# Designed miniproteins, single chains, part 91

Each design is a single chain, and the fold is of that chain. pLDDT is the mean over its residues in the fold that is shown.

## One batch from the design tools (miniprotein)

Design m3173
Fold by ESMFold2-Fast:
Structure m3173 (fold): chain A 111 residues (1-111)
Amino acid sequence: MRRIGIGVGVHGDGTALSLARPGDKVKVYVDGKLVAEGIVTEVSTGPDGSAAIGADNGILYAEEIPVGAKATVEVYRDGQLVAKAEGTVAGSGLALRTLGIVLENAKSTPG
């Protein structure tokens, strides 16, 4: 399988994702199904509670990510949950071997 990039944008409360670090494993679920996973390369958070995660070495398990579906982003370190965000898919796309997904109405929690 060819590896992809992953970009996750989180609108709402993504603040717990600030606990993620480069080298952590990120997993993206849609309607409870694992759709993509990768290794975190970058994390940013905004003063409005927004967050973004960039990842590489990604594996895409499912290509269909419908707008309005429930999405969950989980970050792991040494097999332990570090942070989680849950929201609704506002948009997604695949371009230049990179999966972009945007969550809205998100809430995040520490692991």
Scores: mean pLDDT 85

Design m3174
Fold by ESMFold2-Fast:
Structure m3174 (fold): chain A 81 residues (1-81)
Amino acid sequence: SEETLEAIAEEIARLFAEHGLGPYSRGLLLNVARRLVERYGLRSLEEFREWLARDPARFAEVLSIAAEEEARHGDDMPLRA
């Protein structure tokens, strides 16, 4: 659902900010969330958090997907209100 995608996108934004990354545009983060939901069949924010917690390498995968989306849309953009 769109609500699930937005929740995952916000969680990704929070995690990236904790590591000094971004800001990234809302659209870019929604595309990252959408790709993860499609790839792994994630159904909720809670499933995303559990997925991420199971393997530290998965954070690197989220970063890789974000880099691919950034390359498609140009440079990093400020988070939209």
Scores: mean pLDDT 81

Design m3175
Fold by ESMFold2-Fast:
Structure m3175 (fold): chain A 107 residues (1-107)
Amino acid sequence: ARALAEERRRRAEELEAEARRAAEAGDWERAARLYLEAAQLYLAAGLDYARAGDYAGAAEAFARAAELARRVAEWGREGRVSAETAEEAEALAELAARLAAEAAARA
């Protein structure tokens, strides 16, 4: 469980770096897709940490997922990404934030 969580976190970090490069190039839809993929991996890592009893690690992973999803949702408000991408990002941010709070309460 913990080893799988760390592998997923590492992959999420790689996708974040790629998303950052895409955003710097002005490719907002590609950057958003990569950030949402990273957020999904952090969400999965958080679930793996929670399953292993590491609620502190879970809270950190869920909080990171929420942060990346909120960033994409903000790009939606700025008109840089599609409404569909923004809606997906808002839903993911709400879910991840809720899970982060729950995990933090158990840590």
Scores: mean pLDDT 89

Design m3176
Fold by ESMFold2-Fast:
Structure m3176 (fold): chain A 111 residues (1-111)
Amino acid sequence: MKEELIKKIEEEIKKAAELYRKGDLEGAIKHLEKAAELAESLGTWEGYLAAASAYAHRAIVYAEKGDYEKAEESLKKAREYLKKARELGAPEEDIEALEKYIKEAEAKVKE
């Protein structure tokens, strides 16, 4: 059952990326928010990494919309969930990869 939920989270993130490439920023945000909700419901370090990733991507999408307030809120949530994942014992390789992605998202929001 957890594997089915993880698959659904991955499908939502994939759909968000497809919509983002097509210029459907609102559609991308909706699917990223759904991915984050599902990821949070797992209560595991894998879930918190997925939530952090979804919020980091959401920050980039909001910045492209010119909504810098929501972009910064999304970055704060991404860092909060990254911290929770680390506290639950997520592998350092996964933490470092996501930290790098969050820093790239922060750079795009502040440009």
Scores: mean pLDDT 86

Design m3177
Fold by ESMFold2-Fast:
Formats: sequence, structure tokens, C-alpha cells
Structure m3177 (fold): chain A 81 residues (1-81)
Amino acid sequence: MSVEEQVREIVEEAFRTGDFEGARERLLELMESASPEEVERALRVAEDTIIRHYLLTGDEERMRKAAEVLREVAREAERRL
């Protein structure tokens, strides 16, 4: 499974279940084994997936939580680059 595919599934599962802490852990674990280029693509896919879910569902609360997770994950990625 590609990094992009894994990231999309993690974000979609978080929107479905509300488990954003689990999503954070899985995204951080994925980034630990990914190249800088894969990390950059992963963050873009995560952002796109969050936006798409918000546009389709209007779920502002879950979008806000997802954005918080993405910000934390991006901060850790930046620290490694």
C-alpha cells in the first residue's frame, strides 16, 4: 500500500470513528519510516482528504480536530527535515 493510500485511509477512519488520537499516532509512525519526499506527499494527501470530507459532510468539529492532528504531524515532520 502506498504512503498516500495509507494516509487517506487513516484520515477517513478518523472522520468515521472520531479517533483522532489514533490517527495522530499512525501518521507519526508512518512518517518515521518515510523519505522526505514521501512525507511531503503524505501531508498534501492528508490536507486534501480533510478538505474533501469537510466539503462533503460539513462536519466542522471533526475537520477542526483533523486540522489539529495534521498541524502536530507537520510540526514533527519539519523537525526531521
Scores: mean pLDDT 81

Design m3178
Fold by ESMFold2-Fast:
Structure m3178 (fold): chain A 83 residues (1-83)
Amino acid sequence: VEEEIERFVDELAEKYGLSDEDKERILQRARAVYEETRARLRKEHPHLTEASIDKIARDAALGEARRYALELANVEEPPQKPE
């Protein structure tokens, strides 16, 4: 669900101090993974229910969003730096 992905990315952006541009990039990446995963699962695993496909695709999208947010946080200076 797009709203769930957007909410998760907003939380990641707040946690890691990401810019609006970075947040948009993460959203685009997560949406791409979600759609690609759904298409792949429908083709390769036609025995799966739409609910199962949606859950797997959402989990994949959220995982990619977290991974990409962590990569962007390493490039951008975080708002809080202990050192």
Scores: mean pLDDT 75

Design m3179
Fold by ESMFold2-Fast:
Structure m3179 (fold): chain A 49 residues (1-49)
Amino acid sequence: TTQQKLQLYIQSQNYIGRALGLIGKGGTQEEVQKYLDEGDKLYQEAQKL
């Protein structure tokens, strides 16, 4: 559904925002990459809907 697609986009953006926040706070590359990977996964899932 359109609502489900929108929700996935919002969640994807939230993960990307968290990754950027971790970079600013001196988070590890591993932590940053995990958030980016989750965001990308959600974005791709939204694109399939």
Scores: mean pLDDT 83

Design m3180
Fold by ESMFold2-Fast:
Structure m3180 (fold): chain A 66 residues (1-66)
Amino acid sequence: MKDEIEKLLEEARKKGVEEAVNYAEKSLHYYDLAEQARALGRTDEADLMEKKANEYFEKAKEALKQ
């Protein structure tokens, strides 16, 4: 998943779509928080952060389509 978010972020930067860049950066941020929470055994927090990462990833994809 992280590789997919990073690839989308690079694609957004290449196309100059600032909105997609911002959403992809937020997705990556929440993904990193989810990994950290999981490493600490905070499963509920990790699940919430993964949900947020997925939401921002979808927003970044939609911004790139427009």
Scores: mean pLDDT 84

Design m3181
Fold by ESMFold2-Fast:
Structure m3181 (fold): chain A 104 residues (1-104)
Amino acid sequence: SRLYLGSLGKSVSNSAIARALGLSQSTVSALLRRYPRPELVTPEEIAAIRDRRQRLAMGALAILDLRAVGMPLSVSQFATVFKISRSTASEAIRRAEALARVIG
């Protein structure tokens, strides 16, 4: 199944998600409200997020979604697909690993 921000907010505490993603709890709550249909968030929309921490958080969720469907991407592949720098892609992967530990 796809990873949904709404499902994460219901089954895992906002404070736990905030720790994993390196965000404030209020920022996590805002993201859950802003992206009510996270399955429709495109690579282009993620690349357009000007706030670096929010962009990293959405990148981490996209990595987990891709892993869930059996399509893990390398740092270079992720950077190319999502139109972000290699350093941002590497950071998003680290955030994905932290979030995966929170989910289970």
Scores: mean pLDDT 68

Design m3182
Fold by ESMFold2-Fast:
Structure m3182 (fold): chain A 88 residues (1-88)
Amino acid sequence: MKKEEELIKRVVELYLELVRLQEELRAAEAAGAPEERLRELEERARKVANEILELIEKLKEEFGEEAVKKVEEALLAAHKELQAARAA
């Protein structure tokens, strides 16, 4: 139980980091940031995205489809919270 919950929490944390990196990348592009900076942000976003996929696969292998559903529910909740924070 604790290991499953910790992995799900890590996926949510990485998802929020990925969203922030994507926003930073869009803002940097709009501001005309150097290609080196854009490449750094793209590389970081790719790294985070890959880690998310690896953790979801690990959850599926160790805890089955129910764990994947919990990740989906947690990600939806995190996304909704992020949208509410931006609307305020």
Scores: mean pLDDT 82

Design m3183
Fold by ESMFold2-Fast:
Structure m3183 (fold): chain A 78 residues (1-78)
Amino acid sequence: MDALKKAVELAKKVGGEKLAKQLEEAIRRLVEKSRAGDVDGALQAGQEIQRVIDELRKKGASDDEIAQIKAAIDAVLA
């Protein structure tokens, strides 16, 4: 399965469809801005990813679930 789909599915399981969609959009933006050499845009997208992760924690995501989501995001960026 695509690493992006894995990250989105994990986020949906913990935080629901809205947070999963926000995570997908932020990851796609990070990839786009990084490939374009837009450092400021990439930093903004990274901050949005962190915001979604913090909201997932507030909704009861475990440290293991957050680690799995982060690993899937890292796989998208590799």
Scores: mean pLDDT 83

Design m3184
Fold by ESMFold2-Fast:
Structure m3184 (fold): chain A 73 residues (1-73)
Amino acid sequence: SLDRQAHFLQGLLRLGGRELPFATVRRVVQEAVERGEVTIGGERIALSAAERADPTSSRRLREALYAAAQPVA
């Protein structure tokens, strides 16, 4: 689900020394889905056919999340 994927990505951000509110992570992921950059199935981001053809396409979602995130205090 979107919520489960957002929690996973929020956890990855924290492991990288960054923090972002859950609502913001969820919105960024939802906007990426709406743009067709990623597809969400169950507990995971399912790669679209275009993303499978170019594994760097998911980099845009990661960069957007990291740009919005703040360093953990």
Scores: mean pLDDT 61

Design m3185
Fold by ESMFold2-Fast:
Structure m3185 (fold): chain A 92 residues (1-92)
Amino acid sequence: SIEELKKKIEEFIKKLEELKAKSKDENLKKKISEIIKELKSILKEEDLELLEKVNKVLEEFEPKLETATLKDLLDLSTELGVIQLEYAVSRV
């Protein structure tokens, strides 16, 4: 359901905020903030297919979240960007 997917994404955002708080790397913190903003934007769309695709990417990323490098976060941001672009095109 949309509500269950939104809750999972909100839980992931909370984990990102915790990672940001623990980090001393300003570039990593900035990228985490950008990803949090992207995810919050996705939550506002309330589209089932969009939320399912995003949640799948986040579930695949979660095992490496605690040890995530800047490169890992850049890759995540890129994947989320592609999903959002495909979603935007599908609505035209």
Scores: mean pLDDT 85

Design m3186
Fold by ESMFold2-Fast:
Structure m3186 (fold): chain A 78 residues (1-78)
Amino acid sequence: QQQELDEEIEVALLEIRLAVSKIAYKNATDEEKPELLEWIDKQIEEAKRLLERSTNPQFRADIEDIIKELEELKKEIE
C-alpha cells in the first residue's frame, strides 16, 4: 500500500511537470528555450528512472506515455 501510494504520487508529479512544461513552452521566448529544453531533459531522465524501478503495469504504461509526450514536446521546441 505505501509503496503503491508513493509510486502513484510520483506519477502524478510527473503529470504535473508535463503540464507545466507545456504551459512554459507556450509562453517561452527564443532566449528561454535552451533552459526549457534542459528542464525537459531532466524530467525525461527522472521518468525513465521511475520506469526502471516500477513493476506495476499500469504505472509503467502511464510513465511511458509521459516520456513520449515529453520527447514530442522537446522535438517541437528544438
Scores: mean pLDDT 81

Design m3187
Fold by ESMFold2-Fast:
Structure m3187 (fold): chain A 100 residues (1-100)
Amino acid sequence: MKTFVIDSVPKGSKSKLAPEVQRALYEALVKLGYTPLNDVSDIGKVNRVSSALENEADVVISLSSLDGTVVVTVTKGDETKQFVGSDVDELVRRVVDFVT
């Protein structure tokens, strides 16, 4: 069974876009048959996912904000990529293409 965790933006972030990207990525991965290891309601603001959950997951996603854009960092096995943008659908598509 394939699993994922999705982290929130860093503590103190005021990004309005990052929670939308977080939710869209969660929904897309669940539709692809991945099982989430964390609840989206417990993230999306100030808390980071625990290292124990990151070590258990097949896919680890973290979110940050840079100059009004969202930076999505995705780790799958030993591969890590960053995706930067302000379009939710475009970011989700790029992340899905990388993990599948």
Scores: mean pLDDT 69

Design m3188
Fold by ESMFold2-Fast:
Structure m3188 (fold): chain A 81 residues (1-81)
Amino acid sequence: MMSEEDLRASAEALERAARELAAEVAALEEVPVSLEAAIGILAAAAEFVADQSKDPEIAARARETAELLRAVLAEARARAA
């Protein structure tokens, strides 16, 4: 299992990735299936971090990131190429 330090670092990395992906999807008229798949994988990773973390702050941040990624995924699916 990942350490709490690794889980915190993962949560922070996922937060940055989620913000970048949200901006990218918003800029595209048509979203490629590969990008949709990547967003889905990252959403699952954020949920994993939330479930594994013993720190409620890290868990809450990871859950918020997962919710953001799921919203981005829904937008990507609506504009799938």
Scores: mean pLDDT 80

Design m3189
Fold by ESMFold2-Fast:
Structure m3189 (fold): chain A 67 residues (1-67)
Amino acid sequence: DAAAEEARREAALRRAGEAAAGVMSRSDPKTAQEVAKELAEAAAGSLEEVERFAERLERILDQLLAS
């Protein structure tokens, strides 16, 4: 179902964007630029790439917040 897949993609992009914002706000300018570039690349990629990127950033954010 294309509608269900699109909704899943939108949810993954929202998660990735929120996690990216959290990581970028707690990072040096070089790391923030790298995260922004990776977010743009993931957003242009497959649904699986967006989901993996969101999960990776959420993990990084959790590690930063746990410190």
Scores: mean pLDDT 82

Design m3190
Fold by ESMFold2-Fast:
Structure m3190 (fold): chain A 57 residues (1-57)
Amino acid sequence: SGVDTLRRRLGLPPDALSDAELAALARLTHESVEALRIAYREGELPAHLQAKLAPYL
């Protein structure tokens, strides 16, 4: 869970990231948008996900 919450809080369209990609991010950040923003800023996300998230963070 947390996938729908992350998608909604980041303002992602349904097709912007897969549920599997969001589930992986939720596991890394314990479903925290704040932790996700920190990981993004520090370059700790997988490169392909960092590129996809750039317009939303």
Scores: mean pLDDT 76

Design m3191
Fold by ESMFold2-Fast:
Structure m3191 (fold): chain A 61 residues (1-61)
Amino acid sequence: MEKEYEEYKKEVEKLAEKIPEYKEGLLETVEKIDKASKEEAAEALKGLAEKAKEELEKLEK
């Protein structure tokens, strides 16, 4: 579980670099999630990464 947490966190950070418009919001959300339990944090980071990928897809138009 901890490994998944770190993996999703890095994935969100990489996506934030590709979407400067959302970078600040993404990083702030990661920090808030980091305060939660590891189980909940990992799941939330996964969802955030998926959402960021969707936004990136829209910007690639």
Scores: mean pLDDT 71

Design m3192
Fold by ESMFold2-Fast:
Structure m3192 (fold): chain A 104 residues (1-104)
Amino acid sequence: MEELRKKFEEINKKVLEELAKLTEEEIRKLLEEMLPTLSEEEKELIKQGRYGEAVALLLAKAVDALLNGDIEKAYEYILKAYLIAAVRMLELGMSKEEILELMS
């Protein structure tokens, strides 16, 4: 449990550091490139405007990946979740800086 928490914190930090390097335009483009790689359930939730549920599902998958020792999949799921959340917050008028502070 403690080791799992530390691994999640390390991946979280890495994802946030990668997002911090990108412009708001680049964050939007990266999400567009990743949308086709989402599950049909995640795509349907986004289509219905259920962004919070899509993010929660991706984070749950990330935890499952970590429990199975799959660090690469955990990173991918966390990145997808954070891209969806970040783009939605940008659409609501938040700045990149405000979004990164909220996710930290």
Scores: mean pLDDT 84

Design m3193
Fold by ESMFold2-Fast:
Structure m3193 (fold): chain A 95 residues (1-95)
Amino acid sequence: SDEDARFDKDIVIRSFKSIKDLVKYLVSQGNKDEGRTIALGFLGYLTPVVREAVSRMSEEQREELRKEVEKILEEISKYDPDFAKYLREVFEEVF
C-alpha cells in the first residue's frame, strides 16, 4: 500500500542519511578511511533491505525514492566523491 511504501521509503532514507552523517563526521575529523570501512560494513545489511523495500514499490514510488537517495549521495560527494560514486554503482542495480 502507499502507507507501507512510505514507511519503507522512510527507513531507506534514514539509513542513507545515517551513512551521510557518519561519513561527514569522520571526514571532518580527518578519518575518511574509517568512515568508508564502517559504511561498507553497513552495505552488506542495507542492500537486501533496500532491495526488499523497492520490490514492494510502484515505479512512481521507486523514482521518488531514487531521487531522494541521489540527493543524499550528492551531499556525501561533497565529503568523499569516490565513495559516493561507489554507493551509486552498488545501488543502481537495486533501483
Scores: mean pLDDT 78

Design m3194
Fold by ESMFold2-Fast:
Structure m3194 (fold): chain A 65 residues (1-65)
Amino acid sequence: SREEILRTVALELEAATLGGVTRVELRDGRFYLYIESDDEAVRAAGKAAAEELRARRGDVELFLK
């Protein structure tokens, strides 16, 4: 289900960013990923996760601060 995917994405981002991820939301079939980090590796992990999710499920918006 979409809720299962959201949970998986949230856990993957939490593991990859270790406190860099702020929030993951799913609204009307679109994912919203929020990451606050000036660490290039964390930002790259966020971009990679957004790309992978986009390929699997479609629309993803990534917000980097």
Scores: mean pLDDT 72

Design m3195
Fold by ESMFold2-Fast:
Structure m3195 (fold): chain A 110 residues (1-110)
Amino acid sequence: SVEEELKELKEKLKDMIEKFKKYLEYAKENNIKDEDILNEFEVFLEQILLLAETALKRGVPPEEVLKLVEETLEEMKKAVKEYFSDNPELVKKIEELIEKTREEIEKLAE
């Protein structure tokens, strides 16, 4: 049902945010290279794109998908700024990737 698909999307996005924050903490503590952080972040964004596309194909209303995705991307952006405030170039590149992913999902929802 649409209600079950919406619930699944919410739960999967929440799980991804938690995994993402754990990764940021790990990356900061272990001095992971910027390029490797960017590559891993692209994997997280691809998973969000796939989750959004799947939810749309399964009949979740576009407005609900866009709302959940926007909330997820905003929380990820906030976490990056908190963990990497001393690396503005990395933050900027990640923000650009987030914006591209937002635009791709908005086009899928049209």
Scores: mean pLDDT 87

Design m3196
Fold by ESMFold2-Fast:
Structure m3196 (fold): chain A 90 residues (1-90)
Amino acid sequence: MLPVSEEFGKAALEAMKAAVEGGMSASRATGYALGGIGGGLGASWSTGEEAERNAEIAAEHIRLGAEEGGNEEAARRGEEAARKDAERGK
């Protein structure tokens, strides 16, 4: 299977949509989503402390993108999905 959960991927996509709806350009929103996905991949391929650090990076990127887009709920869901990816590596 891909090293990124379906839930995490959906959360990153929702954060990107929220950012675009809030007036952010699609390319900029994609940058935030890719940062979140990159952190999630790192969390999925790491264990323990490294997985948690990568999940925090992923959550922060998704949160920033969604906040700039004005969708706090999407930011929260993205953070939760990234945390679950870190737990898979434990």
Scores: mean pLDDT 56

Design m3197
Fold by ESMFold2-Fast:
Parts: structure tokens; C-alpha cells; sequence
Structure m3197 (fold): chain A 81 residues (1-81)
């Protein structure tokens, strides 16, 4: 990764990590919501994949996973609205 890509990757990890935290809080408040639990499990998995890509300095893979994580966050937003 370039220095700029490393900074962007760090910002992407912070954004997805924040989404994971918010979704976890929603799951705790709605323990019978199986769809929300499934989305939470997927977001946690995507976050781990992003951390692995960051350590490997694979910005292309990290960016692809970030886009997928953003899609899941949008699905969670639609589900709770």
C-alpha cells in the first residue's frame, strides 16, 4: 500500500468497526431478531477479512470488502426502518 492507501484503509476499518459496534448494540436490544443477528455475524466476518487485507497491505481486496460491508450496513438500515 501507498501511505495514502494506508490512511484510507485505516478510515475504512474505523467506519466498519463503528458499524459493527452499532449493529451489536441493536442485536442486544432485539435478541429475537434472527435477520439482525445474521447481518451482525456477516459484518463481523467482513471486518476480520478487512483486518487481514490491511495486514497483507492488499488495498484492492480491502476496498472490495469495504464496499460489501457498506451494502450490509444499508440492508440493516432498511430492515430497522
Amino acid sequence: MTTRQKLLAGLYLMAVGGDVFVIESAVKKNPDDEILKEKYAKMKDLYKQMEAAYKAEDFETLNKIYVEAQKISAEVEKHIM
Scores: mean pLDDT 88

Design m3198
Fold by ESMFold2-Fast:
Structure m3198 (fold): chain A 100 residues (1-100)
Amino acid sequence: SLEEQAKLLQEILLLIEEARDAYVKDNDYEKARKLLEEVEKLAEQLPDEELKKIVLEMVRKLKEVLDNADGDKEKTSKEMDEIIDEFREKAGELLEKMQE
């Protein structure tokens, strides 16, 4: 249902924010990586294939940013925030279309 997908997306978004904070605020790469893996597992439960692709692409991009992190927390934080903002825009647009 749309309500179930919205709840799952909210859970995914909270985990993504926790992953970002784990790396940026706590310098915990292991926790950030594990949280992103949890998001991938939740994304597999999304019944909409387009929404699933949007979530999985966001996770791929976030993992790439973490793997290429050179200790510049300000730079990494900005790159992660830009990826998360793009996800919010794309997911929001798709959810609006699904309400029709």
Scores: mean pLDDT 83

Design m3199
Fold by ESMFold2-Fast:
Structure m3199 (fold): chain A 87 residues (1-87)
Amino acid sequence: EEEKYEKLAELILEMLKNSPKKIRNKILSLLSLELGIDKSTIKKNLTKEFLIEAVKKLSDATLLSIAGLAKEAGLDEIAEKIKELLK
């Protein structure tokens, strides 16, 4: 439902703002592969609205991978919030 996707989009946007370049690039690569969109195009269009539509297309496995990247970035609270939204 819309609520879940809004929260997921907000958490991913927060990760992209607060993650090291290495982790940010890994997230963009996962989004690029899953959505079939170039990383440069994603970088130019990183809005909450774009991410809401993007997360609707992502598998739970990909969302859990993103949660793992949040933990790798030291953003443990974001990782746990993503996991809770997938329950």
Scores: mean pLDDT 83

Design m3200
Fold by ESMFold2-Fast:
Structure m3200 (fold): chain A 80 residues (1-80)
Amino acid sequence: LKEKVEEFVEKLRELGAYNVAKVVEVMAEQALKAGKEDIIKRGLENREKVLKGVAERKDEIEAKARELLAEAGIEPPPEP
């Protein structure tokens, strides 16, 4: 499960979606700590749909992810 999450996060980073990748990483870590493994499994079942959506609307989705990170008090990932 953790390995599949890491693969999904890496694919998002390859698309240049660094903020979305950070949101997924943080949410997965929180869900694992809370014992909500089923939430992670459902997220992974939709990973291809998310990857396609990010590829099509990267700037819009990245802007929303950045806002979510800021609201949660999480430091944004460095942009290369």
Scores: mean pLDDT 76

Design m3201
Fold by ESMFold2-Fast:
Structure m3201 (fold): chain A 92 residues (1-92)
Amino acid sequence: MKSKLEETLKKSEEDIKEGEEARKKLNELGEEQQKKLKEQGIEVSVREARNLAADELSSQSREEGSRLSALDILVAGGDAGRMIKKRILERL
């Protein structure tokens, strides 16, 4: 049980790093979405555009057999996203 605590801490650090990479991807997607919406006359914050991009890609990732999963990790909160991805891949 005590040895499991060290493994849990390492997993937390890994999840944080994967979350940061996913957030960086979302920043790029959010900027693209914000620009598209602005061209249509809709003014939204970059943050709102990022959330919309994350939801769309997370949903599509699950339906398309989960080749893209970084956003699932971000949206579901690290471990939950990775577990969902693994379960989908195992069932296919």
Scores: mean pLDDT 57

Design m3202
Fold by ESMFold2-Fast:
Structure m3202 (fold): chain A 79 residues (1-79)
Amino acid sequence: MPSLELSPEQQKLLEKLYQKLKEIAEQSEEENDWKGGLERIIELVRETREEVRKLGTPEGEKLAEVLEEEIERLEEALK
């Protein structure tokens, strides 16, 4: 059945993350202010990761793992 598999909570988490990431990434790239943007992205990703973990779904677990990898990569880039 259409889009019933993806809970409203999961969808909103992805939408929020996408919106924030897109905005920050575009600004950071254009303004060459990547360091500042990266810090904001890290915080957003960390919060989203925890929310996704709490969903307790297999897809949420997978997404949380991906987000953890991103966080580590971003933190390393930030130094």
Scores: mean pLDDT 69

Design m3203
Fold by ESMFold2-Fast:
Structure m3203 (fold): chain A 69 residues (1-69)
Amino acid sequence: SSLQQLVQRAQQAMDRLVDKRQAVMDKILQGEDPSVDDLKAVQDAEKAYVDEYHQLRPDVPRGDLIKVE
Protein backbone atom coordinates (compact mmCIF):
# COMPACT_ATOMS: atom_id res chain seq x y z
CA SER A 1 0.00 0.00 0.00
CA SER A 2 1.04 3.64 -0.45
CA LEU A 3 0.95 4.16 3.34
CA GLN A 4 3.24 1.15 3.88
CA GLN A 5 5.66 2.56 1.30
CA LEU A 6 5.69 5.96 3.05
CA VAL A 7 6.35 4.26 6.42
CA GLN A 8 9.22 2.21 4.95
CA ARG A 9 10.79 5.29 3.31
CA ALA A 10 10.52 7.32 6.54
CA GLN A 11 12.05 4.43 8.53
CA GLN A 12 14.96 4.09 6.07
CA ALA A 13 15.58 7.86 6.18
CA MET A 14 15.47 7.78 10.00
CA ASP A 15 17.93 4.87 10.15
CA ARG A 16 20.34 6.76 7.88
CA LEU A 17 20.01 9.93 9.97
CA VAL A 18 20.68 7.99 13.21
CA ASP A 19 23.80 6.44 11.64
CA LYS A 20 25.14 9.83 10.48
CA ARG A 21 24.40 11.51 13.83
CA GLN A 22 26.05 8.62 15.71
CA ALA A 23 29.22 8.93 13.58
CA VAL A 24 29.49 12.66 14.43
CA MET A 25 28.69 12.04 18.12
CA ASP A 26 31.33 9.28 18.37
CA LYS A 27 33.99 11.70 17.05
CA ILE A 28 32.98 14.41 19.55
CA LEU A 29 32.98 11.94 22.47
CA GLN A 30 36.49 10.78 21.46
CA GLY A 31 37.73 14.40 21.43
CA GLU A 32 37.89 14.60 17.62
CA ASP A 33 36.43 17.43 15.53
CA PRO A 34 33.83 16.28 12.99
CA SER A 35 34.75 17.27 9.42
CA VAL A 36 32.70 19.59 7.18
CA ASP A 37 31.78 16.47 5.16
CA ASP A 38 30.55 14.71 8.34
CA LEU A 39 28.34 17.69 9.24
CA LYS A 40 27.04 17.95 5.66
CA ALA A 41 26.17 14.23 5.71
CA VAL A 42 24.05 14.81 8.85
CA GLN A 43 22.40 17.89 7.28
CA ASP A 44 21.59 15.97 4.06
CA ALA A 45 20.20 13.04 6.09
CA GLU A 46 18.07 15.40 8.24
CA LYS A 47 16.64 17.03 5.11
CA ALA A 48 15.84 13.62 3.58
CA TYR A 49 14.17 12.44 6.80
CA VAL A 50 12.09 15.63 7.17
CA ASP A 51 10.94 15.33 3.53
CA GLU A 52 9.94 11.64 3.94
CA TYR A 53 8.31 12.08 7.37
CA HIS A 54 6.35 15.13 6.14
CA GLN A 55 4.63 12.74 3.68
CA LEU A 56 3.33 10.79 6.71
CA ARG A 57 2.67 13.82 8.99
CA PRO A 58 1.95 16.91 6.84
CA ASP A 59 0.24 18.40 9.92
CA VAL A 60 3.55 18.65 11.85
CA PRO A 61 5.79 21.70 11.13
CA ARG A 62 9.12 20.68 9.55
CA GLY A 63 11.12 22.38 12.33
CA ASP A 64 9.35 20.26 14.97
CA LEU A 65 10.29 17.03 13.15
CA ILE A 66 14.00 17.76 13.66
CA LYS A 67 13.43 18.63 17.37
CA VAL A 68 11.55 15.35 18.09
CA GLU A 69 14.41 13.27 16.61
Scores: mean pLDDT 78

Design m3204
Fold by ESMFold2-Fast:
Structure m3204 (fold): chain A 88 residues (1-88)
Amino acid sequence: SPEIREMVIRLTALAIEMVGIEFEARLKKVPEEVLAKIEALRREIQRLIKEAMRLLDEGTPEAISKARELIRQVERLLDEMEALLKAS
């Protein structure tokens, strides 16, 4: 469906942004404690993206609704990841 395709594209874009933030943190040589927090957030974001993709594959209205909530959760965690990078 068009809705599922749009959500998959959004999840892919969020995954690319996540990789970019971690890459920038390594290039800037942020403190080890900050990098560890960024890596922990990256692992949680990856877990949520995998779960959202599984739910979209199920394709039920309930699964799509849950996937949408997980996308919002990923966006919040990504904002936290960006804030850590900016504060360093």
Scores: mean pLDDT 91

Design m3205
Fold by ESMFold2-Fast:
Structure m3205 (fold): chain A 63 residues (1-63)
Amino acid sequence: MLEEAKKEIEEIEKEYTEAALTLPPAERRAVGQEAAKRITEILKKLKEAGLEPPNVVFSVPAA
C-alpha cells in the first residue's frame, strides 16, 4: 500500500544517510546508487498499481 511504500522509502533514505556518514566516497556512491534503484522500483510499482507516487527528492552525490 502507499503508506507501506512511504515507510520503505524512508528506511532506504535513512540507510543511505547513515552510510554517507560512515563510508568512504566510493562506497557511499555505490550505496547511493542502490538506494536510488530501490526507490525507483517502489515508485514504479506504485504507478503500475494506479497509485499516485509520493513526492521523493533523492540525490546521490557526484563521484
Scores: mean pLDDT 72

Design m3206
Fold by ESMFold2-Fast:
Structure m3206 (fold): chain A 56 residues (1-56)
Amino acid sequence: SSEIERLRRAAEIAEEQARYNEQFAKETGDKLSADMATEARRLAEKYREQAERLEE
């Protein structure tokens, strides 16, 4: 379904954002980037869980 596809794509984008911000935070010590990475990880998990529920 398009809803499951949308959620999977959103999770992938959030994961990419998390990786980018994790790397930037690691290299610079930037607190905001570290916080953004944590939030992006949380969003990716949420989207994956929502997609899994729709497959049930």
Scores: mean pLDDT 87

Design m3207
Fold by ESMFold2-Fast:
Structure m3207 (fold): chain A 56 residues (1-56)
Amino acid sequence: MDRIQQLKSQLSPDVADQVEDQVSQTALDQRLSPQQTRDLMIGLLTKAVQDQQKKS
């Protein structure tokens, strides 16, 4: 299964949507390659999943 889809399935739709918007905006602003955009998406989604688990 795709890593991005696996991470998105662990997040609420609202949080996943916010991460996608942030990645899209950053990719446009910094003119990222497809590979850099993918790496950023995985990183931010992973952080969001970890932040949910640390929620006290």
Scores: mean pLDDT 79

